# Designs tried in a protein design run: designed miniproteins, single chains. Part 22

Each design is a single chain, and the fold is of that chain. pLDDT is the mean over its residues in the fold that is shown.

## One batch from the design tools (miniprotein)

Design m734
Fold by ESMFold2-Fast:
Formats: C-alpha cells, structure tokens, sequence
Structure m734 (fold): chain A 68 residues (1-68)
C-alpha cells in the first residue's frame, strides 16, 4: 500500500538513511506513475537528492496526513 511505503521512507529518513529512503520513494513513483500524488513524491525525492532531508520529511508527512 502507498501509505505503508511512504511511512517506511519517513522512518528511514528519521534513522538518517537518506539513500534507502530515496530508493523506497523511487520505487513508489515507479509503481504509481499516474497517481495525483506522484508530483509530490518526485519533489520529496528531489529534496533528498539536494541533501534537504528535513524538507523532504515535512513533505512526506503532509502527503501521509492527506492519505490518512
């Protein structure tokens, strides 16, 4: 499920595992290419690529809250 996948990425970021979190997000984007949430997931992945883990975490938290 998308929520479980995003929660896993958020937990990895909390553990300082940004590379693992990026891999999880990339897999989610590939699995849901036509999702209305895909642009937000791509933005989170771009923030992680820039080393902005705190901003990526905030964006993921907002997306998860919207899905809950």
Amino acid sequence: ALVATLTTAQALLAQGQAAEATAVLTAAIAAFPDSPLTPALQAAAALLAQGKAAEATALLSAVIAHLA
Scores: mean pLDDT 78

Design m735
Fold by ESMFold2-Fast:
Structure m735 (fold): chain A 87 residues (1-87)
Amino acid sequence: SNKEAAEKLQQELYIQSLVDEKKSYEDNARALEEQIKNLESQTKRKIAEDPENAELIKEEADKQVSELQKMYNVAREKAKEIEERLD
């Protein structure tokens, strides 16, 4: 029936919205993971070029990594919540 077809389409659109939202969180988590990796690599290079300030450089980098890690964890949790809703 036309009503059943409309309800199925609405359900498919809702599922697609959840899939798109999950993908957005997964993409954000991947970007944050890459930012952490790049920051760690950049920090190692900065320490090599300025070893006298290594402790300060490391402390500032650790604070930034900690913040990015928190954002990464939130993005991963949100993606997992959506995955559980899709199951």
Scores: mean pLDDT 90

Design m736
Fold by ESMFold2-Fast:
Structure m736 (fold): chain A 81 residues (1-81)
Amino acid sequence: VPSVEELLAEAKEAAATLSPEELRARLEEIFRQAQELSVEDQLQLASLLHRMAGTMDEERATLLVEAALRLHEAAQQRLAE
């Protein structure tokens, strides 16, 4: 299972090199891989993706914020039973 650092590195590379459509698909894959992370690591990854969005163009920033929100929601669901 990839670490938070590995998934963040994948997201950074994707955001820098891929089209928005390809970035959306890569973030969906990262989201699936992140399901194997602990709740704490999911929240950390979500926070890091949200921070990275602030350095991107609007379209890519929106995709990163959406991915961060989905990870945060997944972590909250795990805490809520």
Scores: mean pLDDT 83

Design m737
Fold by ESMFold2-Fast:
Structure m737 (fold): chain A 93 residues (1-93)
Amino acid sequence: GGQQVLDDLRAAGFAPKSLALVEELVETVEKVKSLPAEEAKKIIEEKVKELAEEASKDPEALPLYAALKAQLLLAAGTPVEEAERLYEEILAK
């Protein structure tokens, strides 16, 4: 479950900022599981955009943001090409 993942990451010494991002994404994944596909897709696209913006500010966290993006895309079946394009455009600044 999401709480165990957060506890494990905290024990492993992940930074508070990274833990907050994981917590927010766990909440998003749980929320989209109960929503219609179109609504879930919209929420996932917005979260991918937010992750890309944060990744552009913190290069050390890029692997974490990439992993979290992959989990969101898998959870809601969002078109990978659309989400990847948005992520890459933000990082190319």
Scores: mean pLDDT 63

Design m738
Fold by ESMFold2-Fast:
Structure m738 (fold): chain A 86 residues (1-86)
Amino acid sequence: RYLDDDSTVISKLQQVLDLLGQPITRDNKRQIMNILNEIDPKYLTSPELQKALTTLQMELYSGLEARQSDYDTLAQELQKILNSLK
């Protein structure tokens, strides 16, 4: 299950932010979702973050196309969580 301490979550969030700073490809989107799925959901409870994650899941698995603004929202919300853990 979830054995995440703050240091593990910080490392995973940094990996996702690094991927979001690169050109958004399908492979990068898949890696982002895989890493986020490994994080304890208690760290990912913001309504704005959940909305962004739902949009990305729908893009990867149902063919709905996410906008750049959805990725920007995701990056901003993850950065807030990262800053709160440091």
Scores: mean pLDDT 76

Design m739
Fold by ESMFold2-Fast:
Structure m739 (fold): chain A 98 residues (1-98)
Amino acid sequence: YDEEVEKRVEESSKKAIEDNAKKLDALLKEIRAQYSDEEVLEMLENLLGKVYSDKYKKVLETLKKIEAGEYDEEEKKELKAKAYIVLKALLQKVEDKK
């Protein structure tokens, strides 16, 4: 595994993190225009079970900590990117159950 390949993977990962962090804000705005956080949790629990509603709770907890200033700018981007991936997976799982 070449050092040059590792650098290209890192740059691609950084761009994906930044893009996903921006997409999280748009996705949350879209969801919250239709449902409250409590309604989303109830929907996830009823359709998919407690494990999936707990995943959404963890996303909400992470967002609250970000707003409270517990993380630096780089950590915020990484956490938002991870939250976006989790939310997309949850939405896909809901669609698969319809």
Scores: mean pLDDT 77

Design m740
Fold by ESMFold2-Fast:
Structure m740 (fold): chain A 106 residues (1-106)
Amino acid sequence: MEKVTLSPETEAELARVKALLDAGAPPREILQAIIDMVERATSRAEVRAVITALGLASQHPLFTPEQQARLREIARRAIELIHQGKPVDEVKAEILRDLRELLESL
């Protein structure tokens, strides 16, 4: 992932997701933290921070292999939409839909 300068607030949100993963927080709580990040995102840099959070969650043993695969697919789709030049709001809508669906399956 390309190094991007993030706002202190966005770095704090990423650090919170990492802390939840490190603490063994429930998958539902981790997904809600990522959903909160997506809802607050207003820039491409903030959406890239969300993709980073999804990547971290997708590698964590707290999620089942199927949930990890779903998180990777959500991140991959978000990257694809960004590369296609889709607006931040459209990328956010896709990520939120997919994450809320995953949250409901927990």
Scores: mean pLDDT 82

Design m741
Fold by ESMFold2-Fast:
Order: sequence, then C-alpha cells, then structure tokens
Structure m741 (fold): chain A 94 residues (1-94)
Amino acid sequence: MEEIEKLKEKLYELSNEEERADLDAFLATVQAAIAAGADEALLRELTLATLKVAYYVQLYRKTGDPKYLEKAQQINEDVLAKYAPAREEALAAA
C-alpha cells in the first residue's frame, strides 16, 4: 500500500542504520508470511499499525513530547485488543 511506502520513507529519515535494518527485517518477515499464504489484507493492516507506532515513537525520541508516545500506545493497544484471540491461538500452537 502507498501508506506503508510513505511511512517507511519517513521512518528511514528518522532512523539510524540499526533501526533501518530492524525495519527491513520486519518487512521481509511480513513478505515471507504473505508468500507462505497468510492473509495479505490482515498483514497489511498490522504492518501499517506497526509502522505508525514506530513513527510516533521516533517523533517522541526527537521532540520529547509525550503526546507522541501516547499516540503510539493507543495504536498498539487497539491492534492488540483487536487481534488478541488470533495471537493467543498462535501461542497455543507453539
């Protein structure tokens, strides 16, 4: 999605080499899961939420403004609440 591409570019500008490597590894994991037959629409939604959280965390680190950390936490909590049953099933299968 175009939104994922825009967030990736913004994150790259705010990130050091180590953080960029982590971002690339995360996106590679998502692509591997899609290739393995995982729900592409679901993974795109989760990826977009994850990138938004990372973006707000980086803004907090740059500005020191706690509103960005609060925004990141809200997005993370919403995603976890929405997908908690699927995550619990995945952990039970391990």
Scores: mean pLDDT 75

Design m742
Fold by ESMFold2-Fast:
Structure m742 (fold): chain A 70 residues (1-70)
Amino acid sequence: AVAALLPAEVTVTWTDEQGREHTRTFDAADIVAAIRRQAQANVDAGLSTDPEALEERMARTVAAHVAANA
């Protein structure tokens, strides 16, 4: 239930190469899908043996970054 650690939408702000600020909103489902894909890729590469534990860790990291930038 990594989705429980994320708001329904997450907004990310960044500065481009020209010094302009951009904002994009992502759906939580897309973020969860990306986390799962990355966790599975790490397992397939032999970097982890537990994709669920890795998904949970990655979801907590994303949730912390979202909270810090809210």
Scores: mean pLDDT 65

Design m743
Fold by ESMFold2-Fast:
Structure m743 (fold): chain A 85 residues (1-85)
Amino acid sequence: SEIEKEYEENLARIEQLYSKDEAKKQRYEDALNVEAALRMLKAAGMGRKPVTPENIVEAGRALGMEEFGEKLAKKLEELRKKLLG
């Protein structure tokens, strides 16, 4: 799908631009993960739902992107744990 394709293209750009700056690379990847999650929720008609792993998995199933939704939900859970301690 377009969302998954743009996500993978943007990940590759971040890797190319920030391969020597791990802190910037991580910040841009985290921002990309949140952006992709919000975009999936909106596309699935769930734009008013909170950005939770459960809602992202549901959005992925609704859009026929179940594997991508599960991958993204896992990355969001890892980010949440990092930010909240």
Scores: mean pLDDT 85

Design m744
Fold by ESMFold2-Fast:
Structure m744 (fold): chain A 63 residues (1-63)
Amino acid sequence: MNKNYLVTTASAEEAARLRRWMLATPGVHFEQLDATTFHVSAPEELVPGLRALAASVEEVPAG
């Protein structure tokens, strides 16, 4: 089951890399909030992948 995460990258270049990974990964849904920040819905099993690409990954309530 998917959970919601607030994901921030260190730069716009890292944000572009994260966005490409998320588009290529089944079961990941996201909305880009600004140049380096995303609201992401993903399975918990994919959180290590998000953490490898992002500066921070914080679980947030549904929304």
Scores: mean pLDDT 82

Design m745
Fold by ESMFold2-Fast:
Structure m745 (fold): chain A 123 residues (1-123)
Amino acid sequence: DRRRLEEARRLLRRASILVAQLVNAHELGLPFTDEMKEQLEEALRLAIEAFRLAEELGDRELQARAANVLLDVAVLAEKAGMEDLVKRAGEALKKASDEVLEAALSMLTDEGRAQAREALEKL
C-alpha cells in the first residue's frame, strides 16, 4: 500500500501542477489552445486515477485533494466547451461522499467555491 500511496500522491501532484498552470493562463485571459485542452484531458485522467487509488486506500484526505482537482477540471472544461471532460469529471465526483466533496470545496477560495458549486449543479 505504501507504493500505491506514493503513486496516488505522484499522480495528484502532476494533475495539480497542470490545473494550476491552466487556471493561471485562463485568469490572464488566454484562449484555450489545443495544447491546453490536451493538458486539461491529461489532468482529468491523472486526477481520476489518483481518486481511484485514494478510495482503495481509504485515504479521505487524498480523496478530497483529488476531488478538488476534479472540480477545477470541471470548471475549466465547461469554460473550454469540452462537454465530454465535464461529464467524465462529474461521473468521478459522483463517487465521492458528501464529506469528501465538502472537504474538497473547503480547499477552494470563496470565488472558486461558488464556481465549483455551479458546475456541480450542471453535472
Scores: mean pLDDT 83

Design m746
Fold by ESMFold2-Fast:
Structure m746 (fold): chain A 78 residues (1-78)
Amino acid sequence: SAEAEAKAKEIMAELLERAREIYEEGQRSGDEVAMLRRLIEALEEAIARAKEEKVDQRVIDALEAQLAEARRRLAELE
């Protein structure tokens, strides 16, 4: 509903800002493994918060898909 939608937008905005900072730091350091680990942590925290706030399952599914992709990329580098 409207409250859950507002929380979804807040969580997504915070995640996007954090992801941007993580990517910028990764570009500066050249440490792609550290970058992906930080991104995975940010996604896990966003998913946990989305579940707690009862955000729409479609939003949670989209975040879980992003988490799975980040984990796949990390596995290829380790």
Scores: mean pLDDT 86

Design m747
Fold by ESMFold2-Fast:
Structure m747 (fold): chain A 106 residues (1-106)
Amino acid sequence: DDAQLQRQLLESARQAIAHLEAGDFDGARRHLQQALDLAQVASATDDALDLLDRATQLAIRHGDFDTAILASQAIRNLGLRDEQNVARGIGRVLRAIGRILDIESQ
């Protein structure tokens, strides 16, 4: 079961990254919501963490903070209540929001 959950988690994260790279934020959020659900029961692996961190970074670069928050929650749900990993994700989201606000305020 864990091997199947890992494959599904990695595939969901990979699909989210592909959709983000294509500019399809609705598709990215759908796949990351699936990854978030899977992360509640799947074991933490370096591959899963790397893909979720990459998805978080891409979402922030595209200004999609909802997707970045979902990816950060998936990292937390993998049992990584590591304050540094959560703080890095939140910090990136806050920087993206700040950039958007600076553009809107001119």
Scores: mean pLDDT 72

Design m748
Fold by ESMFold2-Fast:
Structure m748 (fold): chain A 74 residues (1-74)
Amino acid sequence: MKEDVIATVEAKAPESPYDTEIVVKVTVAGKTAEARVLAAPGETVKVTVIIQVPKGAKVEVKVEVTNELVLPAA
C-alpha cells in the first residue's frame, strides 16, 4: 500500500533584476520529488510537493532549495 507525503516549503527569491526559478527537491524514504516555481525578485512563494512512499516506511524528510536566475535569451 502506498502513502502520500505532502511537504510544503516556503522560500524567498533573492533581490535580483531577474526573475528566479525556485527549485525545491524533497527526498523521503529514498524517493525524490522536484517542484519548480517562478518568483519575482524578493517574492516569497509557497511550494507543495507530494511524494508516494510505501506505507510503514521510516520517513526521513530532506528538503533542498535551489535558486536559478531566469536570464533573458541573447
Scores: mean pLDDT 74

Design m749
Fold by ESMFold2-Fast:
Structure m749 (fold): chain A 93 residues (1-93)
Amino acid sequence: SEEELKKFFDYYDKDGDGVIDLAELQVLLRESGLLEALGVTNLSDEEMAELIIKQFDVGDEKKDGKLDFEEFKKLVETYSVLEEHGKEVVKKL
């Protein structure tokens, strides 16, 4: 649900500014095992986070290089591993 997605977003939005920055996204990717699930062995979590931000940071109104909630929803919808990880994170909250 959107409420569960918002809880998942808020869990990684550690500074509470309403966006997920590069450092927060790296933690999410590491904890989710996204790179391993995709079979990607030649990228670091940092490099993958940078590529994700470039792809999903479409609504750049305030600051480039961060994901707002709508962009985060698109990211989670794109990668099933992130959707499954989000369900586990929310279940433990």
Scores: mean pLDDT 77

Design m750
Fold by ESMFold2-Fast:
Structure m750 (fold): chain A 68 residues (1-68)
Amino acid sequence: GRAAIIQDTAKDAGYPLTDDQAQTLADATEGATGGEIKAAVKAALDQTKGDVTNFDGFVALVKMNLTK
């Protein structure tokens, strides 16, 4: 599912996410394709250097990246 794509993308980027974080991002990105989700999550992780301390802000950044 989407949560698995998000977790695999984060792990491949070197910044593993928790199951809860991956599920929250999956819910927030409903309607996006797997490719769009992978690109948006990778871009957000590259921009933050894996810092997800402000997770609400990270979710907003992923959603912003979905339109690029």
Scores: mean pLDDT 80

Design m751
Fold by ESMFold2-Fast:
Structure m751 (fold): chain A 61 residues (1-61)
Amino acid sequence: MMSEEEWRARVRRAADRIRATSTNPAVLAKVEELLALIDANAPMPVILAKLEEVLDLVAAE
């Protein structure tokens, strides 16, 4: 099973990739919020909820 540290690293990589490829200001704002939560060492459920918000915005584009 993936460790919490490995999961957090993968989420950060996904956020960086979305930030590099997205031109949508709403997506970019949510990615900044996601990165801030990761840097603050927020609980996994909080990070997951923010990641879902980012992915929903990307899917709506």
Scores: mean pLDDT 80

Design m752
Fold by ESMFold2-Fast:
Structure m752 (fold): chain A 61 residues (1-61)
Amino acid sequence: SMDKEIDEKISSLKTKQQLVSHYASSSLLYIAYKDTDPEMAARYKKEAELAKKKLDELEKS
């Protein structure tokens, strides 16, 4: 369910600016939580990775 929720959230982002902003915020939140809340950190890491993947796909098209 978490994976599906994250996938749907990233799929809703349509512009390069939205993807960059989401990637940046999720990456910072991963760093903020990685040592204190590994579960929350894992969620943000996945969001950042999916946003980056979609951004890279848009740049190649």
Scores: mean pLDDT 83

Design m753
Fold by ESMFold2-Fast:
Structure m753 (fold): chain A 100 residues (1-100)
Amino acid sequence: SSLIEEILKLLEEIKSLLKEMLSEAKDPQVKAEIESAIGDIDYAEELLKKDPSNILRMLLLLMSVSAGLLVVQRRDPSFKEKTERVLDLLNEASKLLLKL
């Protein structure tokens, strides 16, 4: 569906920003949080492609990404702008998931 395609596009944009942040990160704990977030987005994309009815699981994965990014922002304030942009995209993706 066009809605699934729109959500996948948002998740790919999130993943692109996370990969950019990972390349810039110096703190090992910040790197670990970003790598975990990328893994959660990859799993959400797989669930969306294979079982889009499992909305609650996908929402929980996006919430886990949000929690990790708040830790990233607190530990390295230089990521504030990129983290806020990712959080905005996560919120948009979550709203679209609830329309499935």
Scores: mean pLDDT 91

Design m754
Fold by ESMFold2-Fast:
Structure m754 (fold): chain A 97 residues (1-97)
Amino acid sequence: MEDQLSETFQKLKEQIEETLAVLSYLAQQGDAEAKKLIAEIEKKQKEVAARMESASPEEQQELLDELALYYAEVNEYLKKHTEQEVIEEAMKLAKEN
């Protein structure tokens, strides 16, 4: 059970880091919605992290599923409002830092 949760958490962390890299790039270009989404993501991560400290394994899975669903929605938003080339450039810059 622990190995599966750890793997899911690592994959989710990578998806979060990629999403934040794209949003940070857009915010630097003056995108007010990207800046707002970064603040909302940071708040959501903090809330989930606090709840994880006292959660059972079943509750931890539910919290990870909730967070994954939230990031899927943010990624769909980015896909509709951002050109693929911009997303790829932002992800490349994140890997170099």
Scores: mean pLDDT 72

Design m755
Fold by ESMFold2-Fast:
Structure m755 (fold): chain A 98 residues (1-98)
Amino acid sequence: KLQEELEKLKEEIERFAKEIEDNTVTYSKQELLDRVYELEKRVLELAKKLGMTDEQIKKFKENFEKNRPLLEKMDAFTLQRVVAGLLDIEYSLLEKLL
């Protein structure tokens, strides 16, 4: 069941990245930020369930929190490009949990 949660979250991340890449869905800056933050939280919650240590979870959380003010200062065009990179990092993290 955790394996199914992992695959579903990976599919959601891939879909979101594809929507951004192909510009098939028009996200406002706030919608883009809210979706990224939701996915970050879900990735960390699932990683913890799959055996990532509390210390590792804390480090990822701190890095995400440090980056939030930088993302909030970006224009929508720059933010879309940066978000694509963040989604790749999240996907790679989930792949390591298999």
Scores: mean pLDDT 79

Design m756
Fold by ESMFold2-Fast:
Parts: structure tokens; C-alpha cells; sequence
Structure m756 (fold): chain A 81 residues (1-81)
């Protein structure tokens, strides 16, 4: 599925940043994958799951570039912990 493929891409980016260090290029790539992933989950989801996914997508799109960057760094740090 598209969701499964995007989750794998996101996992690969997190692992690469955790192993080789965080770069702005990889943060931007993660942001692009995250946007596509949330859109795919919102599109495929129904009922409560679909509503939660749509809210998460709206919250993500409302975030500034700086807030998204901080989120990505936090995710990499959680993976290292």
C-alpha cells in the first residue's frame, strides 16, 4: 500500500539520520514524506480513524517550517533513546 511504502521511506530517513547525523536535506526529505504519508492515511481512513488522520494532517500543515524541523529532530532523538 501507499501508506506502507511511505512508512518504510520515513523509517529509512530516521535510521539514516540517527546513524549518520541530522542534515537539513534529510529533514526536508522527511517533511515531504510525512506530508505525503498523512495525506495517504487521511484518504484511506474512514470513521474515527479518518477523522483523527484528517486532524493530524491539518495540524501538520499548519506547522511552520521551524516547528516541523523541531519535530523531526525530536523523532530522531527518540529513536536514539
Amino acid sequence: SEVEKLRAERRKLLKEMAENGITDEKIDEYIEVQDRLLEAIAKEGTGVVGRVAQRELEEWKAMSREEKREYVISQVNKLKA
Scores: mean pLDDT 83

Design m757
Fold by ESMFold2-Fast:
Structure m757 (fold): chain A 70 residues (1-70)
Amino acid sequence: SIEDIEDDIIDSLELMARGVALSSPGSTPEEAELEGRRMRAISLGELYPEKRKELEEEVKRLREEIEELR
């Protein structure tokens, strides 16, 4: 279904964001996982405007967690 395809694309974007984060000097696996989750939440908010408010709050929370790890 189209939903399965969208899930695969979002999963790929999350994995890409995690990989990019891990390539940066000094990045931790925990920081990379949070960057991946942030990318997923941003992507879902763009695809599903009806969930945008909840996903924006998740993005904000993830950003704060990433900053706390630095």
Scores: mean pLDDT 79

Design m758
Fold by ESMFold2-Fast:
Structure m758 (fold): chain A 72 residues (1-72)
Amino acid sequence: MILTPEQFDLEVEAALEMIRYVNARKAGDVDALREEASRLEELAKKMEPINPQTAKALRDAAEDLRAEVERA
């Protein structure tokens, strides 16, 4: 499997966003959780045609952060 430069850049962006997700969840700041959930969801839309598995992970992370916001 060979990724195009565009696909590679999106995969890197997804990996970095998952790191931000973990950090936001640990910080527990409601505004940061909302902003991160929005970023994860937008990135998931871009990833869906390239890597549906990565897109699902990003959407699941966004839903997890939204659930944390609702519990706060």
Scores: mean pLDDT 80

Design m759
Fold by ESMFold2-Fast:
Structure m759 (fold): chain A 90 residues (1-90)
Amino acid sequence: GFWPLELALEIVKNAIEYAKKGDVEKALKWAQRAENILKFLAKSGDPLFKKALEYVQKAIDSLKQGKVDEAIKNLEKARKLLEEAVERSR
């Protein structure tokens, strides 16, 4: 598989797990790591990565505002897009 894509998916999953545990600081750090990798993947021109990046950025903004449930919703949307991309890469 395309290793940076698989890594982005695992990082998003970690951000969701910390957000669900109420660890906003760790959720934010993992979401920011996901943003960095998705910025790299979005340079490919694939609109799926651009959309996943937009959801992660919305989640980061929500986490900074303490809106944990909205952050989880946006991270889950990014996760679903990345899971679709991983399946297509197989």
Scores: mean pLDDT 88

Design m760
Fold by ESMFold2-Fast:
Structure m760 (fold): chain A 64 residues (1-64)
Amino acid sequence: SELVKKSLEIERKEVEEALKLTAEDVIKINEERGVKITEEQAEAIAYTARELIRIGAEINEKLA
């Protein structure tokens, strides 16, 4: 299905962009929401988010 192919391409691009998430991005997002976090907390959040995205992408590839 052409729709499935387009969805997979969009998901792939979204995964690639999400894997570029940095501690600075996490700090900015939290500051915009009025939450102050430390650099260590931001690095831990960015790392955890990237790992979850990576695992999710691997599961999707194995199921496709």
Scores: mean pLDDT 76

Design m761
Fold by ESMFold2-Fast:
Structure m761 (fold): chain A 73 residues (1-73)
Amino acid sequence: MDSKMSQIDSLDSQLDNATTSQQYVDISKQAAKLLGGPSATVEHDGQPGDNDMLKAHAQALIDVAREQLKKQE
């Protein structure tokens, strides 16, 4: 139950420490997995060429995952 919320908090912490595009992408994948996998994605046709965009995308996925998990509270 709350362990998944703890995972989201961990991902948020990892995002704060991330400095490379690969780290942002990996965090995004983990957040998407916590959302339930294939049916719960926050995908937009954005070009992930900017680290700021990658960070924002990862944070958006974390936020969506947090919303979904909080709803199941």
Scores: mean pLDDT 68

Design m762
Fold by ESMFold2-Fast:
Structure m762 (fold): chain A 94 residues (1-94)
Amino acid sequence: SELEKLKKLAQGDLEILEDTLKALGVPQELFEEILAQVKAGKMPSEEQIEEVAERLVEWLDDPTVSLEAAKAMVKNLVESAIEAVKKLKEIEAL
């Protein structure tokens, strides 16, 4: 069904965030805090975004990627995951 396809796509976006945080070596406590905020439809704090962005800069090992660019990338990934959670809740309410 089309609803099952949408559900799988939304689950994929959430999984991309989870896998990215794990690949970056984000500590378990911070990982759980970020996912709790995302599931509540909330953007994590600037401090939490910066912690992940600093790890992303180190992981990329690309001197052309600034911390501000990495923060924007992390925020975009989180926004996609928040929208995915909203879609999953809407599908579940049907």
Scores: mean pLDDT 82

Design m763
Fold by ESMFold2-Fast:
Structure m763 (fold): chain A 74 residues (1-74)
Amino acid sequence: SAVAEALRRMAEKARKEGEYDLADGLEQVAGLPDEQTALMNAVVLIHEHYKSDLEKLAEYLVELQKLLAEERAG
């Protein structure tokens, strides 16, 4: 699904930046059967991980939106 692929790409970004716990969490969430639940859990996970770093939080949410648009466009 577009959501699962976008979340896996977000996990790769997190892993490349050394954020292994976030990357592992995003991979786990990407495996959820319901796309809306997967996306909501991913947003919560990103928010909790970067709640003390507003610039990083915004960066990751903007990137997630871009990746979702790319995967949905084909």
Scores: mean pLDDT 87

Design m764
Fold by ESMFold2-Fast:
Structure m764 (fold): chain A 66 residues (1-66)
Amino acid sequence: SDEELAEFLAERLGERAKEFSREDLILLSRNIVEGKIDADTLSALTGLPREEAEELIEELRRLAEE
Protein backbone atom coordinates (compact mmCIF):
# COMPACT_ATOMS: atom_id res chain seq x y z
CA SER A 1 0.00 0.00 0.00
CA ASP A 2 1.03 3.65 -0.31
CA GLU A 3 1.18 3.88 3.49
CA GLU A 4 3.57 0.91 3.75
CA LEU A 5 5.83 2.36 1.03
CA ALA A 6 5.86 5.78 2.74
CA GLU A 7 6.63 4.24 6.17
CA PHE A 8 9.47 2.16 4.69
CA LEU A 9 10.88 5.27 2.99
CA ALA A 10 10.65 7.24 6.27
CA GLU A 11 12.49 4.50 8.20
CA ARG A 12 15.29 4.38 5.60
CA LEU A 13 15.63 8.20 5.62
CA GLY A 14 15.77 8.33 9.45
CA GLU A 15 16.21 11.91 10.69
CA ARG A 16 16.02 13.20 7.08
CA ALA A 17 12.38 12.05 6.97
CA LYS A 18 11.50 14.94 9.34
CA GLU A 19 12.00 17.36 6.40
CA PHE A 20 9.12 15.67 4.51
CA SER A 21 5.40 15.57 5.22
CA ARG A 22 3.55 12.24 5.12
CA GLU A 23 1.95 13.41 1.85
CA ASP A 24 5.40 14.20 0.38
CA LEU A 25 6.68 10.74 1.39
CA ILE A 26 3.66 9.06 -0.24
CA LEU A 27 4.15 11.05 -3.47
CA LEU A 28 7.92 10.43 -3.47
CA SER A 29 7.49 6.66 -2.94
CA ARG A 30 4.93 6.50 -5.81
CA ASN A 31 7.25 8.39 -8.18
CA ILE A 32 10.12 6.05 -7.25
CA VAL A 33 8.02 2.91 -7.87
CA GLU A 34 6.75 4.33 -11.20
CA GLY A 35 10.36 4.94 -12.34
CA LYS A 36 9.93 8.74 -12.45
CA ILE A 37 12.82 9.40 -10.02
CA ASP A 38 16.34 8.07 -10.60
CA ALA A 39 19.07 7.54 -7.97
CA ASP A 40 20.77 10.90 -8.71
CA THR A 41 17.50 12.80 -8.24
CA LEU A 42 16.59 10.88 -5.07
CA SER A 43 20.10 11.51 -3.68
CA ALA A 44 19.70 15.26 -4.35
CA LEU A 45 16.20 15.38 -2.77
CA THR A 46 17.04 13.37 0.38
CA GLY A 47 20.77 13.86 0.98
CA LEU A 48 21.38 10.09 0.80
CA PRO A 49 24.56 8.91 -0.96
CA ARG A 50 23.87 7.86 -4.57
CA GLU A 51 24.56 4.18 -3.76
CA GLU A 52 22.05 4.20 -0.86
CA ALA A 53 19.48 5.95 -3.08
CA GLU A 54 19.92 3.22 -5.73
CA GLU A 55 19.41 0.47 -3.12
CA LEU A 56 16.33 2.25 -1.72
CA ILE A 57 14.76 2.45 -5.21
CA GLU A 58 15.28 -1.31 -5.69
CA GLU A 59 13.87 -2.09 -2.21
CA LEU A 60 10.76 0.08 -2.75
CA ARG A 61 10.10 -1.47 -6.18
CA ARG A 62 10.39 -4.95 -4.67
CA LEU A 63 8.05 -4.04 -1.79
CA ALA A 64 5.49 -2.59 -4.25
CA GLU A 65 5.32 -5.95 -6.10
CA GLU A 66 3.73 -7.55 -2.99
Scores: mean pLDDT 82

Design m765
Fold by ESMFold2-Fast:
Order: C-alpha cells, then structure tokens, then sequence
Structure m765 (fold): chain A 70 residues (1-70)
C-alpha cells in the first residue's frame, strides 16, 4: 500500500526502528480523534530524532494516506 511504501521510506531516510513504525501503525488504526493521532505520531517521530516541523509534515502525510486508503 501507499502507507507501507511511506513507512519503508521513513525507515530508510530517518533510521526509524521497526518498533517505532509498528507504534505509528497502531495509532493510525486506533479509534482516536484525528488531532490525537497527529499529536501522538509527532511525539513518536520527535523521540526518534526528527525536528517538530518535519515530524508534523510526516504525521499529516501519513494520516492523509490512511484516510485515502479507507
């Protein structure tokens, strides 16, 4: 899927662990409000070493891919 490709590219570009990618998937598949999903993904990406601006852009992109795939 487009989401799987995006997550694989993030792993290659930013060195994200499989654990971090799995947590992102769990958030995207959760019943949480969109704003909560965005905030949690941003937090995970920042913990992985990304700056806030980059983390926010990536999180927004991932949410859009999830929304288009459903």
Amino acid sequence: SALDIALALLQKEYGLSEETLARIREILESGLPREEQLARIVELLKEAGLDEETARRIAEGLLRLREQGG
Scores: mean pLDDT 84

Design m766
Fold by ESMFold2-Fast:
Structure m766 (fold): chain A 74 residues (1-74)
Amino acid sequence: MAEKLKKEAIEEFDRALDRGLAQGVDEALRMAEETAKKYRDKLKEKGYNALGSATESIMLKRARDRVAAARAAA
């Protein structure tokens, strides 16, 4: 169950990042930070405290990597 919740959260995050990047890298980064915190809190509310924090870290790293790639491509 925890694996599926983490996978779903990351997939939703990736889709949100794709939409945000279409609007601009700075907006994408702010949206990514908000979405990562939302999923951290959602997982913590379900009792997955450590997984919630780890998921936020993974999402923020993904956002940084994708924003850096988008900036390099511009």
Scores: mean pLDDT 75

Design m767
Fold by ESMFold2-Fast:
Structure m767 (fold): chain A 87 residues (1-87)
Amino acid sequence: MEFAEEAREALRRAVEAARRGDASGFTGGMLRAIGSVLEAALRGDTEAVLEGARAAQEVADDPRAPPVARRAARGLAEGFRGLAEKA
């Protein structure tokens, strides 16, 4: 699942950027994760979309992740699950 791995890596980099106070790195990582999941959805790869949702949920549930990253990841997890239901 190429798109799922790419989304997970992008989320990891976004969380690391947030820990450093790098707002543009955080935003770029989040947008890359969204792009990878949207491409998976457009190709009908529902499993990759759901894996992206799970990766985002893991960040949302991680007490060590910065609050801004946890809030954004919660929204992404909800959005990716909704996308999988409609794909």
Scores: mean pLDDT 83

Design m768
Fold by ESMFold2-Fast:
Structure m768 (fold): chain A 82 residues (1-82)
Amino acid sequence: MEEAKKLIEKAKELYEQGKYDEAIRFVNEAIYLDPNNPEAYLLLAEIYKKKGFKEQAIEFYKRALEVDPNNEKAKKLLEELK
């Protein structure tokens, strides 16, 4: 959990810097360590949305909801992306 959290924090930092491909790499590593973390899938969805890959973003928002069905942020963002 702690290592996965650190990777997500680094990925968020990279995302804020516009380093999307590096951010994706760190998020994928976090998912490898903790595949049940909805934060990781939400961040992947945001990065893919920012890169213009709408369908991939939708898929990752849906994956976040599979992990956490009550995740209001994932539901809201998925609805906004229609």
Scores: mean pLDDT 83

